# Ledger of designs, part 18: designed miniproteins, single chains

Each design is a single chain, and the fold is of that chain. pLDDT is the mean over its residues in the fold that is shown.

## One batch from the design tools (miniprotein)

Design m601
Fold by ESMFold2-Fast:
Structure m601 (fold): chain A 93 residues (1-93)
Amino acid sequence: SREEKRKEAMKKTEEALLKLSGGHPEVKEALEKMRRIVEVLERAAKEKLPMEEVLRRLAEILGVPVPAVPTAEDIEDYLVLAAEEVVEALRKA
């Protein structure tokens, strides 16, 4: 299925990035957070989760407070934050 192909591609990407970093713990942690975020988005698409629930789950993964007035822009901000954690971890490795 398309979902299975996405999960396989994500796993291969994670393995490649971990190999490039020499298995650095910070890179592993950042990639694990990114994986959890993608899983929330996949579930949101499949189960038609409300935006407030998606933002709550993403905020929990990233360890940040939930916005008082949730917007689609907050999802983008959370994705940028997660990507920046991966980039910074790779930079330090």
Scores: mean pLDDT 77

Design m602
Fold by ESMFold2-Fast:
Structure m602 (fold): chain A 90 residues (1-90)
Amino acid sequence: MEEILKEIEEREKELLERAPELDDAERLLEVGLEQIEAYKLLKADKEEQDILLNGIATLSKRGLTEVAKELGEKMIELGFDPEKVKKALE
């Protein structure tokens, strides 16, 4: 579990760090979708879910609103709280 948690943290950090620099929204979307799927497979707890919610909120604030919405929709499909996702995208 320790190694897997480290990979999730690194992927979340990479997603947030890349957000301001990419006109390649498709690449950001791919990385974000892989990260969300990894969190689901690892049975992400509340704190891990909050990290992902902060991630999509940051993408939205940076102007990558379409990427943030797509990631939010994937989170809802994987069992995240739709109300929390909606709030993060505001």
Scores: mean pLDDT 62

Design m603
Fold by ESMFold2-Fast:
Structure m603 (fold): chain A 87 residues (1-87)
Amino acid sequence: SLSQEEEAEALKEIVERLLEAGLISEEEARKIIELLDKYLETGDSRAFLEALELWGEIQERLKKEDPEKYKKALEIIREHREELDLK
């Protein structure tokens, strides 16, 4: 299992990959990354929880608006998690 700090870093990397793949907007990516950076800089777990809430909202939006993009997003998430398990 990952620590909360490791989960925050992993989510930041996932969000950056999703943005690069064109699966989320620059605004969505920026909002989550800003909250994750705040958590990593200050240790404020409220910022991390807020990032997780926004992440959940983005996943639900993708699932409803474009199921194929959602599947591609899940593949990127899985691939990144597999890379972390090798470290």
Scores: mean pLDDT 82

Design m604
Fold by ESMFold2-Fast:
Structure m604 (fold): chain A 101 residues (1-101)
Amino acid sequence: SMAEEKLEEAKKYLEKYKEALEKGDKKEAEEYFEKMKKSILEGLKISLKEGDVEGVERALELAREARRLAEKYGDEKMALEAGIMEGLARIVLGVLKLQGI
């Protein structure tokens, strides 16, 4: 699905974000975090429109891992933004589960 494509893109940017953090390249980390964020949010939007619970769960996992990495490397701003994405994914998941019940 188009959601799967966006979430695979987000996963690749998450891997680049991790590599940038490991190198101490803050500018590269910020760039890949923003690209990952955009891909997660687009994936969530598509998954919500399509009723794709699995897509939302994948987006939640990616946001959670991004928050874990940001916290580990001491980036409070990125940790907060990843936490907001995680919260949004949980809300979307709740909406889809409520509609399916």
Scores: mean pLDDT 87

Design m605
Fold by ESMFold2-Fast:
Structure m605 (fold): chain A 77 residues (1-77)
Amino acid sequence: EVVLSPENLAQLQQLLAEMQAVRSKYSENPAQSLQELRALLEKGTAILLAEITDPALKALVEEQHAKDLAKIDAELA
């Protein structure tokens, strides 16, 4: 179970809005947009991991985070 505090939920919603703004700029500068998305993904994952108490769910989030970072890093190469 994941129970987000109102503050962490607001931060995640703000990060989602920032990610959407970065996506709108992707065609202008793909490399910079991917770097910005990478940083926002790291922030979002850190907030989620702080709220998750289930070790199996934490492992799934960490695995997905690693896969997402690897995809972004491959696109930046």
Scores: mean pLDDT 74

Design m606
Fold by ESMFold2-Fast:
Parts: sequence; structure tokens; C-alpha cells
Structure m606 (fold): chain A 87 residues (1-87)
Amino acid sequence: VEEEMLAVAEKYRDKIFKAKNPKEMFEAIRELALELVRIAASTGDPELAKAGYLDAKSIVRLFDGLLDPEERAELLAEIDKEYEKAK
């Protein structure tokens, strides 16, 4: 799981830094965060699901200065919703 999550983070990190505009950057950040939650949740392990949830929230925090407050709030809500589906 950690290796898969690192590979996903590396792939989307490249997309984020190559983004030509704020919208492309936001979409890359959003897909990264949600994919981390979904991969961890798919394992069926509650502890791994929690780790993915925390990692996704950490990604949002790393880029919160680049996100509009509304976009940040919506993304955090989507992350919470995906994590609750794993319970």
C-alpha cells in the first residue's frame, strides 16, 4: 500500500508542477488526494484506510496556499466522504 501510494504521489506531483494554470493544478491535487483515500480504503483494512485519509488531508494542507478557500473546503469534504464509505 505504501509503495502504491508513493507511486501515485510521484505521478500526480509531476502533473501538479507541470500544470500551466491554477485549474489544472487544482484538478491534479484533487485527483491525487482522492486516489490516495480510495487506494487505502480498497484494502479493507481500517488502519490502512485511516492512513490514506490522513495522507490525503496532508496533501491538501501542503497546497492550501494555492487553493481557494471554497475549493479547499469542498476537497476536504470529498475526502471525508470517501473515508466514511470505507467504514
Scores: mean pLDDT 75

Design m607
Fold by ESMFold2-Fast:
Structure m607 (fold): chain A 76 residues (1-76)
Amino acid sequence: MTENDRLKLIYAFAMGIILKDAPEEVIEEAEKKLLEQEYVPLEEVQEAAKKAIPLAENDPDISEESLAALKEAAKE
């Protein structure tokens, strides 16, 4: 897996947490945007991870390993 593929996966995971209760149209638009982008800028991945962390910390469905991955992605 390339570093770019890894960043896209982390971004998708963070956005999934942020958009957990979002309408289907919002989720579809986010998926379409992610599929159309060749890469996600590191800054966007970091910001998405930072926004997802407080939601993930309060979500029992999110594993400690997944939370650790988000915290690592949010770090520079």
Scores: mean pLDDT 74

Design m608
Fold by ESMFold2-Fast:
Structure m608 (fold): chain A 110 residues (1-110)
Amino acid sequence: MEQKERDERDLRVMQLAFEVLALAGAIEEGNTPEVKERIKKRVDRIAEILGLPEDAKEELYQRVLEAKTPDELFAVLEEFIDKYLTDPEDRELAREALGIARGIYENIKK
């Protein structure tokens, strides 16, 4: 793979990992109107990065609101990656980002 394509992929992985990590933090803060607004913004960003259709984005938002822990959030995101991403390279990128976010979250928790 060309260096430029590799750099662009790595940036997308980091952007997605950051949005997932921020979403996990918002879920831990609890269910307030301010937290719901932050969750919506992060879901919109994740849907944009992953290229999700509008109906998938709305479903993701509802499923994220039902998640009570970061572990439940990570499970929801993994299901959506498998359901909506048909390109193996996009699935690999998304799973790598999810793994990074999970790893950072676990390290902060210690």
Scores: mean pLDDT 79

Design m609
Fold by ESMFold2-Fast:
Parts: C-alpha cells; sequence; structure tokens
Structure m609 (fold): chain A 69 residues (1-69)
C-alpha cells in the first residue's frame, strides 16, 4: 500500500507541474486521465498499475517542459 501511495503522490505532483507550466488542454486532460488511473490503482492495491500511471504522468510533464524550452 505504501508503494502505491508513493506512486499516487508522484502522479499528483506531475499533474500540478503540468498545470503550472501552462500545458495545452489536451495534455492537461491526458494528465487527468492518468491521475485517475493512479488513484484507481491505489484504491485497488495495484502497485504496478499505480507506478505505470505515475510514469506516464512524469513523461507528460517532461514533454511539457521540453516544449516550453
Amino acid sequence: MEAAKEALRLAESAYQRVKELGAPDEKIQRAESYLKKAKEAYEKGDVKGAFQAAREMATIASEVEREKA
């Protein structure tokens, strides 16, 4: 459970970063989708799914940072 909670925390952090960088609506919506998946995985105790969603969120945040460079 702690591992899935950490994955959710990482996903939430990445989501806030995407919003702070002023990402376009499409990327914000995609980030929201993965945040939902991370929350659902956490609620179900799916550690692998939670980390997978968090990794996708980190990828979106990285893409937004690169596009703003």
Scores: mean pLDDT 80

Design m610
Fold by ESMFold2-Fast:
Structure m610 (fold): chain A 72 residues (1-72)
Amino acid sequence: MLEESKKNRDKALEYIDKAKEAEKRGDYDSALQYVLEAMKYAGKTIGGGPLSEVNSRLEDLPVSRKLFHEKG
C-alpha cells in the first residue's frame, strides 16, 4: 500500500533529476523521455504529499511545463 506509493514517487523523482541534468546539458530529447517516465510513475503515486512533491519538481523544468500545458 504505502510502500508501493513511495516506490513510485521515488522512481518519479529519480527520472525528474535525470531530466533536469539532461536539460542543463542541452539534451532535450533525453530530458523529454525522462519527463515522460516520471509522469508514468507520478500517475501511479497515491497521496497528496508525494504527488505534490513530484508535480512541484516537474513544474520547475521548461520541458515539463510544455507537457503540462499540452496534457492539462
Scores: mean pLDDT 68

Design m611
Fold by ESMFold2-Fast:
Structure m611 (fold): chain A 89 residues (1-89)
Amino acid sequence: SAAEEAARRLKERQKQIVAELKASLEQEIRDRVDDPAEREELLALVERMYELAIEGIDTGDSAKFEEAARLLREVRARLARADAERAAG
């Protein structure tokens, strides 16, 4: 049905957006985070965020999206801190 096709297209678009976000965050982490331990931790958080977001898209579980959003906020906050430290040095 048209509704099923629309739902499928929405999920595919959501997965594409999440994949692009993952790639962008991984690149920003590699470019802006000089501490190897912090870089490894942030990359692990991005991977977990991605897994939760994909699971949320596939299942419709809002709790998965909420957890992914919390991880995204943590990664962004830590990137902002790394940017501030880099600008000061």
Scores: mean pLDDT 87

Design m612
Fold by ESMFold2-Fast:
Structure m612 (fold): chain A 120 residues (1-120)
Amino acid sequence: SEMEELLEKAEELIQETVALIVQTIEALKEGNLEKVEELKEQLKELIDQLEELYEKLEEVHPHLAEAIRAVILLAKAVIMAAEKQNLEAIERIIEIVKSSDSIEELIKKLEEVIAELNKE
């Protein structure tokens, strides 16, 4: 069904985005700025795909849409921190992911990090 295809696509895009986030953090910690730029461009393409998927799922599958939104915000936060070469922001993002008890808390804390990074 169309819904089953959307769910499968959501799972695949979430997994791919999270894997690229991890690779971006590793490349940044290694000082491999060429790899960071390459991964950042790939993450931007995945964010566009996740945003399209979010719009399709928002009204029909709100819980999955919130999970997609969390992954979008996580990717955006990591991109911003990487562009600023801000390893302290990366460590804070990792702590937020590890310490958040809900997707709603994760979204709120990631929005706060993005707002702080945008003020720099």
Scores: mean pLDDT 88

Design m613
Fold by ESMFold2-Fast:
Structure m613 (fold): chain A 108 residues (1-108)
Amino acid sequence: SLEEILREKKRKELEKEIAEGVADLVFAVVATLTMKEAKFPILRPLAERWRAARTREEQEAVTREGLALLDANPELRLAILEESLEIAKKAGDSETAEILEKRIEEVR
């Protein structure tokens, strides 16, 4: 239960970083890949490469490919933001929900 509490806290922090992370694209991309891979299997190969990355060059390559995938697929970006919004609403996190609603309108 302690491990579950810590995992949930880290998940909430990463969801907030995804919502806010337009100013830090590298962190937002990595959080998106690793947190959303279960719901969006298209992200899984990049999430696995991120976990396997041992050098800065490998990490930067995965981040660039992740950005390119998200930039090339606005429908995927919208679906990820909408899924994060549903999670925030279900959790009663009105602050994160408001940020995500604004981001969704910017992507449309």
Scores: mean pLDDT 76

Design m614
Fold by ESMFold2-Fast:
Structure m614 (fold): chain A 56 residues (1-56)
Amino acid sequence: ALPSFEEVLSRLPPLSEAEREELRRLYAQAKASDPNSEAVRRFDEFAVRLVLDAAA
């Protein structure tokens, strides 16, 4: 099942590399279902930050 918006957000900060990959996969499925929803749009911002986090 697709994760809720709140569930995804709650897992963002202390993420490991494996958790980031899992969230990217879940995000891709959610986006395929409804890419124009505001929840997906906001999740997209966090997904981008997760990818860039490696540079920190």
Scores: mean pLDDT 60

Design m615
Fold by ESMFold2-Fast:
Structure m615 (fold): chain A 85 residues (1-85)
Amino acid sequence: MTTAQEIVDAVLARLPELTPEQAVRAFESVARTIIDAVKRGEISVEEAKELLDRLVAALSPHLTPEQQARVREIAEKALKEIESL
């Protein structure tokens, strides 16, 4: 099974090759994986927050402003779900 950290690292490595649409889809998948990892106790809430923040920051230069807003909305929903655990 791929760890949340490995998925994050894979997305970051591929960022220059991804279209903005592919990057948003990858972020959606990673956010769900991070939430599930926290629920399973595989990563801490602090680590999940750091991973989401790092992904948003890394994706921003490769996205349009509209897609940046979408990624931020996904991240905010994920953070609220994690904080509710």
Scores: mean pLDDT 77

Design m616
Fold by ESMFold2-Fast:
Structure m616 (fold): chain A 75 residues (1-75)
Amino acid sequence: MTQDQIDQQIIDTLQRVFQSQNIRQFVQATRGSQLSPQTVSSLTQMFVSGDFNNPDYISQISPRDRQLYQQSYSQ
């Protein structure tokens, strides 16, 4: 899978979860897990702003955390 495909899947998933009002709970549940503080901050900023296509926020998500999010949402 290319980096662009991973980024698009994260965006699509976050937009879906945001519409269901679950992204806040997801971020809170993952804060003490394997996610980096930068990734948690980026997701929180996306949720607060409603801007899931901002490349500055997306670039703050670590490659490892990006894979973990993809796996969590693809199950």
Scores: mean pLDDT 58

Design m617
Fold by ESMFold2-Fast:
Structure m617 (fold): chain A 98 residues (1-98)
Amino acid sequence: MTVQQAKELADKYIDQVAKLDPEKAAEFRKRYELALQGPDQATALSAVAAEAIAHYNALTDPEKAELYRKAEGVARKEMDELIKKTKDYLEQLRKELE
């Protein structure tokens, strides 16, 4: 997926979430803005889009809402672990260069 495609997909679903859950849409928008400032914009924006899609599906399909929210939680946890490993690695490199 290109940066432009990921950006358009994220924008589309964040706007749809904003109509139903404006607080959660604001959280996704903050992540979107951070993703644009990072080096791997395509991957980061795709992750934001995936979370927004899962949340939107949970809001629009109440019978499957629990399944979609569990999927959203798993994706978020995996991303948080990746971010933590990256921060730990950068911290180690910083200490080795001192």
Scores: mean pLDDT 73

Design m618
Fold by ESMFold2-Fast:
Structure m618 (fold): chain A 71 residues (1-71)
Amino acid sequence: SEAGRLASAIAAQLAAELAEQGRLEEAKEVLRKALPYASGEVREKIEEALRAKSAEELARLAREALRLALA
């Protein structure tokens, strides 16, 4: 749904900002809560971000998820 796409975009943006601040576990919590609202390529990218081993990697993947959600 459009609402689900927007919710995913907001969560991806917030997760990227948290990860850029070194707040990796909080960023992952935001992404985990967004999963039920995500679909397709956005969901796949969020799942990839949740497997990230560093805040830098998560921030990059969350920014990618945001771009996909806004496409």
Scores: mean pLDDT 87

Design m619
Fold by ESMFold2-Fast:
Structure m619 (fold): chain A 64 residues (1-64)
Amino acid sequence: GAEEEIKAAEKALEAAKNATTAAQARSVLHESRRLYETATTEEAKKKALEAMEAAQKVLDEHGA
């Protein structure tokens, strides 16, 4: 349901914040994009987008 989608997006955002390698960040970015595309609620989409942005920032910091 909506709660599970929001929870999954929040978990992805936490994973993005904890990513320390380009490979970890790419995995989080891929999962976050999937969550964004499949989300049925606006809140879940917004949180998935935040996770994607956080993962992209980690990739940029690693020159990827």
Scores: mean pLDDT 81

Design m620
Fold by ESMFold2-Fast:
Structure m620 (fold): chain A 93 residues (1-93)
Amino acid sequence: SEALEAGERAARAAVEAGKLGGTRETAVLGTGGAISAIGAGFTAELSGGGAEATEEAARRAEEGLRSGDGIEGARKALEGAGEASRAAKEAFE
């Protein structure tokens, strides 16, 4: 459940960063990051790999939120979730 918990943490931070950005565009980025993070966590749980990448995505998203820059935070969250998703998929190889 470590990967699932990391995915949830990344998703929460992504949504909050999107809200902090105060625009429709940042809300879309935050929501996209959250969906990708949840997906990465599930994929890591199923594949048995990518948990570390999902934890890194959670840390990046939380750090972005703490920066106070909602636009940058939401973008970093989406990017990190994408990297975690790729790592988890590669674990199926």
Scores: mean pLDDT 82

Design m621
Fold by ESMFold2-Fast:
Structure m621 (fold): chain A 67 residues (1-67)
Amino acid sequence: SKEAQIVKQYTIDLLRLVADWTDRVLAVRQSDLSDAEKAARLAELDAQHRADVAALRAQAQQQLAQA
């Protein structure tokens, strides 16, 4: 169904966001930045990830409402 396709795509996109976020977190942790700079960058990445997940959820909910 159209609804099943939307849920499947949402799940795939969510897993991609988690993978991308994980890679960015690892890059910061492995960098030569100070502990304070790493903490600041990780906070920015966490905020961006939360925003991206919320936007993806809103998009999926909108698509389901129009299905």
Scores: mean pLDDT 89

Design m622
Fold by ESMFold2-Fast:
Structure m622 (fold): chain A 98 residues (1-98)
Amino acid sequence: AAERAVEAANEAGLAAIEAAGDGAAGAGAGVAAAGAGAAAYFSETPAGARAAERAGEGALRAAEAAGEAGGDEEKAKRAREAGERARRAALEAAREGL
């Protein structure tokens, strides 16, 4: 689960960078995605699980914002879908850690 959460977070970051077309927006989404992956590794406590969930939600929101900023509908859709996978993977890692 944690390994899949990191992989999904990486894919979300890359998709967000492509969708944004603007390095600043993409960088923010990448950081949010990296945070989600990191949080997944600390999910064995209730506090870590909540952090992983919030980080995953942050990755999704960052990917959505990057897509909106770029104005490319197809890239925005890919970024959102990658963000959703990252959020789900982070939640699964948190659930397994409990």
Scores: mean pLDDT 64

Design m623
Fold by ESMFold2-Fast:
Structure m623 (fold): chain A 100 residues (1-100)
Amino acid sequence: SKIKELIKEVEELAKKLGGGEIKLSEEFKELLILIGAITAEISRRDGDLTDETVNELARELLEKLIELAKEYLKKNNLEPTDETFAKLGDELAKKIQEII
């Protein structure tokens, strides 16, 4: 599954950026699966999706992912840094674009 591969790549990227082991919560993983399912459904129903529409959806979903990731780090007593989250956000956007 491309979504399973994305989750694994995001966990590896988070480890690299955080300098330690960062594990995604089950809620975060479920959100990534949901995003993948919605994106696949949109592509299937609307074969004429423009690159601009795809980019806008990716940005909106990324904002929500960043917010959830910040809550996850705070809940697990890890200090979120804006710099770490900005980098994670950019890499997640790239990985989502690769699936689309």
Scores: mean pLDDT 57

Design m624
Fold by ESMFold2-Fast:
Structure m624 (fold): chain A 63 residues (1-63)
Amino acid sequence: SAELEARIARYRANLALVESDPLLARIAEKEAEGVALMRQAIAAYEAGDEAAARRYIDQHEAL
């Protein structure tokens, strides 16, 4: 869906910022659970498992 595509695009953009900025990388170490959920959502979406991607997004939003 367009909504899921937009959320995954946002997660990809956020992870790219974390990877390029040493300060954001340090914040990501403390927010490790959230970062792991973002990566799992992207991986599930790329594997074609939209249901799993939505579950990981919901878990991330519940943090």
Scores: mean pLDDT 84

Design m625
Fold by ESMFold2-Fast:
Structure m625 (fold): chain A 65 residues (1-65)
Amino acid sequence: MGGVEEIAIAALNGKKAGLSYEEIAEKVAKILKEYTGVEPNLENIIKTLKENEELIIKKGEEALK
C-alpha cells in the first residue's frame, strides 16, 4: 500500500472514531516519518487535513473497498 492510501485510511478511521485533527495528525506524522525518515511538522499536517478533508475521506473509502 502506498503512503497516500495509508494516510487516507488513518484519517478516515480517526474521524470515524471521533479523534481530533491533532490526534489524526500524530498518526499521519508517524506514517510520514516511516516513509521519509524525517520528522514532519504537525501544524502543516493539521492544515492539510482540514483543507483536503473531503478528498482524504473519499480516498480512504476507495482504499477500503
Scores: mean pLDDT 77

Design m626
Fold by ESMFold2-Fast:
Structure m626 (fold): chain A 63 residues (1-63)
Amino acid sequence: SAAEARAAAIRARALAEAGRVMLKAHEEAERNPERASEILAKAGAEATAIHARAAAEVAALLA
């Protein structure tokens, strides 16, 4: 259905966005090894927030 297709698109977008955030963070961590844990922790939190927003959008769409 249209709702299921939109839900799949929302999840796919979140996966791609979170993936880009983590890739950029790993690149930054490689350039700044002494700050790597801070950089990766911040990116991990951002990726979690992206997935949480997508989950909320899907829940609202399927309500």
Scores: mean pLDDT 89

Design m627
Fold by ESMFold2-Fast:
Order: sequence, then C-alpha cells, then structure tokens
Structure m627 (fold): chain A 70 residues (1-70)
Amino acid sequence: AKEELEKLKEETLEKVKELLEKGASQDEINRVVREGLERLKKIGEENGLEEYTEKLMEELQRELVRHIVS
C-alpha cells in the first residue's frame, strides 16, 4: 500500500515535469495534478493510511511549486 502511494506520487511528478518540458497548457497540468491527488486520497482512505497520504500530498505540492516557480 505505501509503496503504491509513493509510486503514484512519483509518476504524477514525472508526468507534470514532462508536460512542463513540452509546453503543455495549464489546464492539462492541473488535470494531471488533480487526478493524482484524488487517487492518492482514495487509496489512502481504503487502506487506513489517511495521515500518510496527507503527508505525500503535501510533499507532491511542494515539489510541484519548485518546478513551476523555478
């Protein structure tokens, strides 16, 4: 369960990085981020890992800010 959550976070970050490099629209980037966060939340709730998932979502948001802001 935790490994799946970490992998999903990493896959979401990689997809956003690739979209940014390709000059994708903000709408596409926002969609990928929302989908990733929603999937993390659902898996966390189903496995009783809500607090762990909350931490991963915060980490994902911080990493995304670094890539968007420079």
Scores: mean pLDDT 78

Design m628
Fold by ESMFold2-Fast:
Structure m628 (fold): chain A 77 residues (1-77)
Amino acid sequence: SPAIERIVSLAEELAKAKTPEEQQRLIDELRDLVASLPTEEEKNAAARAAYQTLKELGAPDEVIEAFERAMVEALAR
């Protein structure tokens, strides 16, 4: 899925982001992209793929927590 590929790419960028400003920008982009997906099933699949990518790349717990909060917002849209 092109949408999931883009979301995974953003998650990879987020895992490598070094400043709070870059991290927040990427989290906001991930939230908006996941929220734009047409079905709840696709939103959940994309959020899980991004989460798995962040965990595999060793993103800091603070970044993962902020990402999870953004996903709660995305999934409510």
Scores: mean pLDDT 86

Design m629
Fold by ESMFold2-Fast:
Structure m629 (fold): chain A 79 residues (1-79)
Amino acid sequence: MASEISNQLFQQGNGQLAIELGALEFRMMTTELSEEELEEIRRWLQTTFGLSDEQIEEIFREAEERRRRLEESLEESAK
């Protein structure tokens, strides 16, 4: 599911940007990203969406938590 920020962008009529942000959040949720990739994403979010550092850290934290829960769910289903 999209973050609150992705949903807000979609509601504002920025559907393309909302899709791109949603795809990025999904990638962060399902893939371990390098520090360099995370910095590039941070810069993109700041320049494209005007997000604050706090909003970007929230997106990163939510993606990490979702990734952790997916890993735990996969482990549980393997039992």
Scores: mean pLDDT 68

Design m630
Fold by ESMFold2-Fast:
Structure m630 (fold): chain A 83 residues (1-83)
Amino acid sequence: SVAERLEAIYARYAPQLSPAAQEVVRRALARIKAAVATQSPAAVRATLRAEFDEAYAAITDPEERDIVARLFGEVAGEVAAGL
């Protein structure tokens, strides 16, 4: 499922993130998983963009921002494939 693939992506990147960044990303992924299960493709894409922008803005460390951008790139690919 999309949810299982998002969990696998998170597991690969989480060890490279601080606890605060892990919490931000985990919250964003939970909302994206909920959107994929209940919303239209257009609404899912809007949710993905909004959650990425919020997470990216909340993370101030440049190295963590780069990791989060890569993580969300993979998430976007899996969500697009699942739509």
Scores: mean pLDDT 84

Design m631
Fold by ESMFold2-Fast:
Structure m631 (fold): chain A 100 residues (1-100)
Amino acid sequence: VEELKEKMLELLDELEQLALQAINSKDKKKQEELLDQIREIESQISELLEQLGKIDPEKAQEAMIKISELTKKLYDAIENKDAEEVKLQIKKIKEVILEL
C-alpha cells in the first residue's frame, strides 16, 4: 500500500510540472503534446488505484471519486492558465492519496 502511495505521489509531481509547462506554452501543438502526457500520467494513477482496490475496495472507490472531481478542476485550471489553482488541485489530490 505504501509503495502504491509513493508511486502516485511521484506521478503527481511529474503531472504538476507538465501542467505548469502547458500553461506557459504559447505553441498549441506543444500544449496538446503536454496534455497528452498529463493524460498518460492520469491513466497510470488510475491503474495504481485499481491495484489498491484489490486490497481495499472502499478506500479505493472514495479516492477515485475525489481524485476524479479534483482532476476536472485541474483541467479547468490548465485551460484558464491559473498556475496557483493547478498547484492547489495537485496539493488536494496528494492529500487524498496520503489519507489512503
Scores: mean pLDDT 85

Design m632
Fold by ESMFold2-Fast:
Formats: structure tokens, sequence, C-alpha cells
Structure m632 (fold): chain A 78 residues (1-78)
């Protein structure tokens, strides 16, 4: 199983997925949007075929930082 880094988009619905070299390899469409998150990152995203899962570290609008489990569909770059 390979691990990747993902950064939450401003709309909270998607994330850009990067490999260990910092190259964008695809996008993640979340099964559930992290509610109230302003920014977030997944440092250990696991990708298995078209599925991805991990724990996102997210900053909320009130300034708190939370760890939120995330999952979604991984779409590789063409």
Amino acid sequence: VKTYTAFLSPDGKTADVYDADGTKVGTLDFDETPEGAVTGAVGNLKVDGDKASGNAIVQMADGSVEVVPVSGKFTPLP
C-alpha cells in the first residue's frame, strides 16, 4: 500500500493528491465533506485502486484543530 499527501480544497469536497516527491498524482472526491473545516491536509493518505482513506488534520472556523477520518474516490491524472 502506497501513502500520499492530500490538501483539502476550499470547498471541502475534494483534495489534491501528491506523491512523496511533491508531484500531483490525482484528486480525491470525499464521500463526506468535513463540516466547518477551513483548511486541511492528509499526511498519510492510503490509496488502493480507486479508493482512498486517511485521517485529515483540519482547522475549523473557530480556530480549533481537529483530526477527522476521511475517505473517498481517487481519480488519477490522465
Scores: mean pLDDT 75

Design m633
Fold by ESMFold2-Fast:
Structure m633 (fold): chain A 86 residues (1-86)
Amino acid sequence: SALELAEEGLRLGEEGLKLGLEGVKTGDVKLAEEGARLGEEGTRLAEEALRLAPEDEEVRRLALEGQVNGGLALISYGVTKLIANK
C-alpha cells in the first residue's frame, strides 16, 4: 500500500541519515556512501507513495519526512567525501 511504501521510505531514510552522520563523525566514506544509497532508496519509495496517494495526509507526512532524511544522508556523504579529501 502507499502507507507501507511511505513507512519503508522513512525507515530507509532514517537509517541512511544515521549511517551518513556516523560517516561524517568518523571520516568513513564507505559508511556515508551506504547511508546515501539507503537514503536514495527511501526517497524513491516516498515518491512512489506520494504518486499513489497524493491526498493522504499521513502518507504525505511520512513520505516528506523520509525525503528530508534521505536528502540529509546524501548531503552527509558529500560532506564526508570533502573532509576525507584533505
Scores: mean pLDDT 87

Design m634
Fold by ESMFold2-Fast:
Structure m634 (fold): chain A 103 residues (1-103)
Amino acid sequence: SAERLREAVEEIIELLKQIAKAMGVELVLPPKQEDPREEAIQTAALALELTERAPASAAPLAQAVSQAAADLITAVLHGASDEEILELMERLKELLEQLLASL
């Protein structure tokens, strides 16, 4: 559902904020979208941007996050179901939690 997608976006944004703080980088949030699928794309794009600045010690997890974010963007653009998008967002969330723990 749209509500579940928005909740998943909010959870990922909070993780991205924590990762940015741990890395000492500024996170600029894009403007809110009416479409939660567009917010999912923007959130995945933020994850990609942050992983480019990850320390070398976190490179394997940063690469896994980048792949999960790219998979999420591709799925949304190809019209995946809300359920498939939520599964990909949960995968991205799990990898972001692991990345945060490694910083």
Scores: mean pLDDT 87

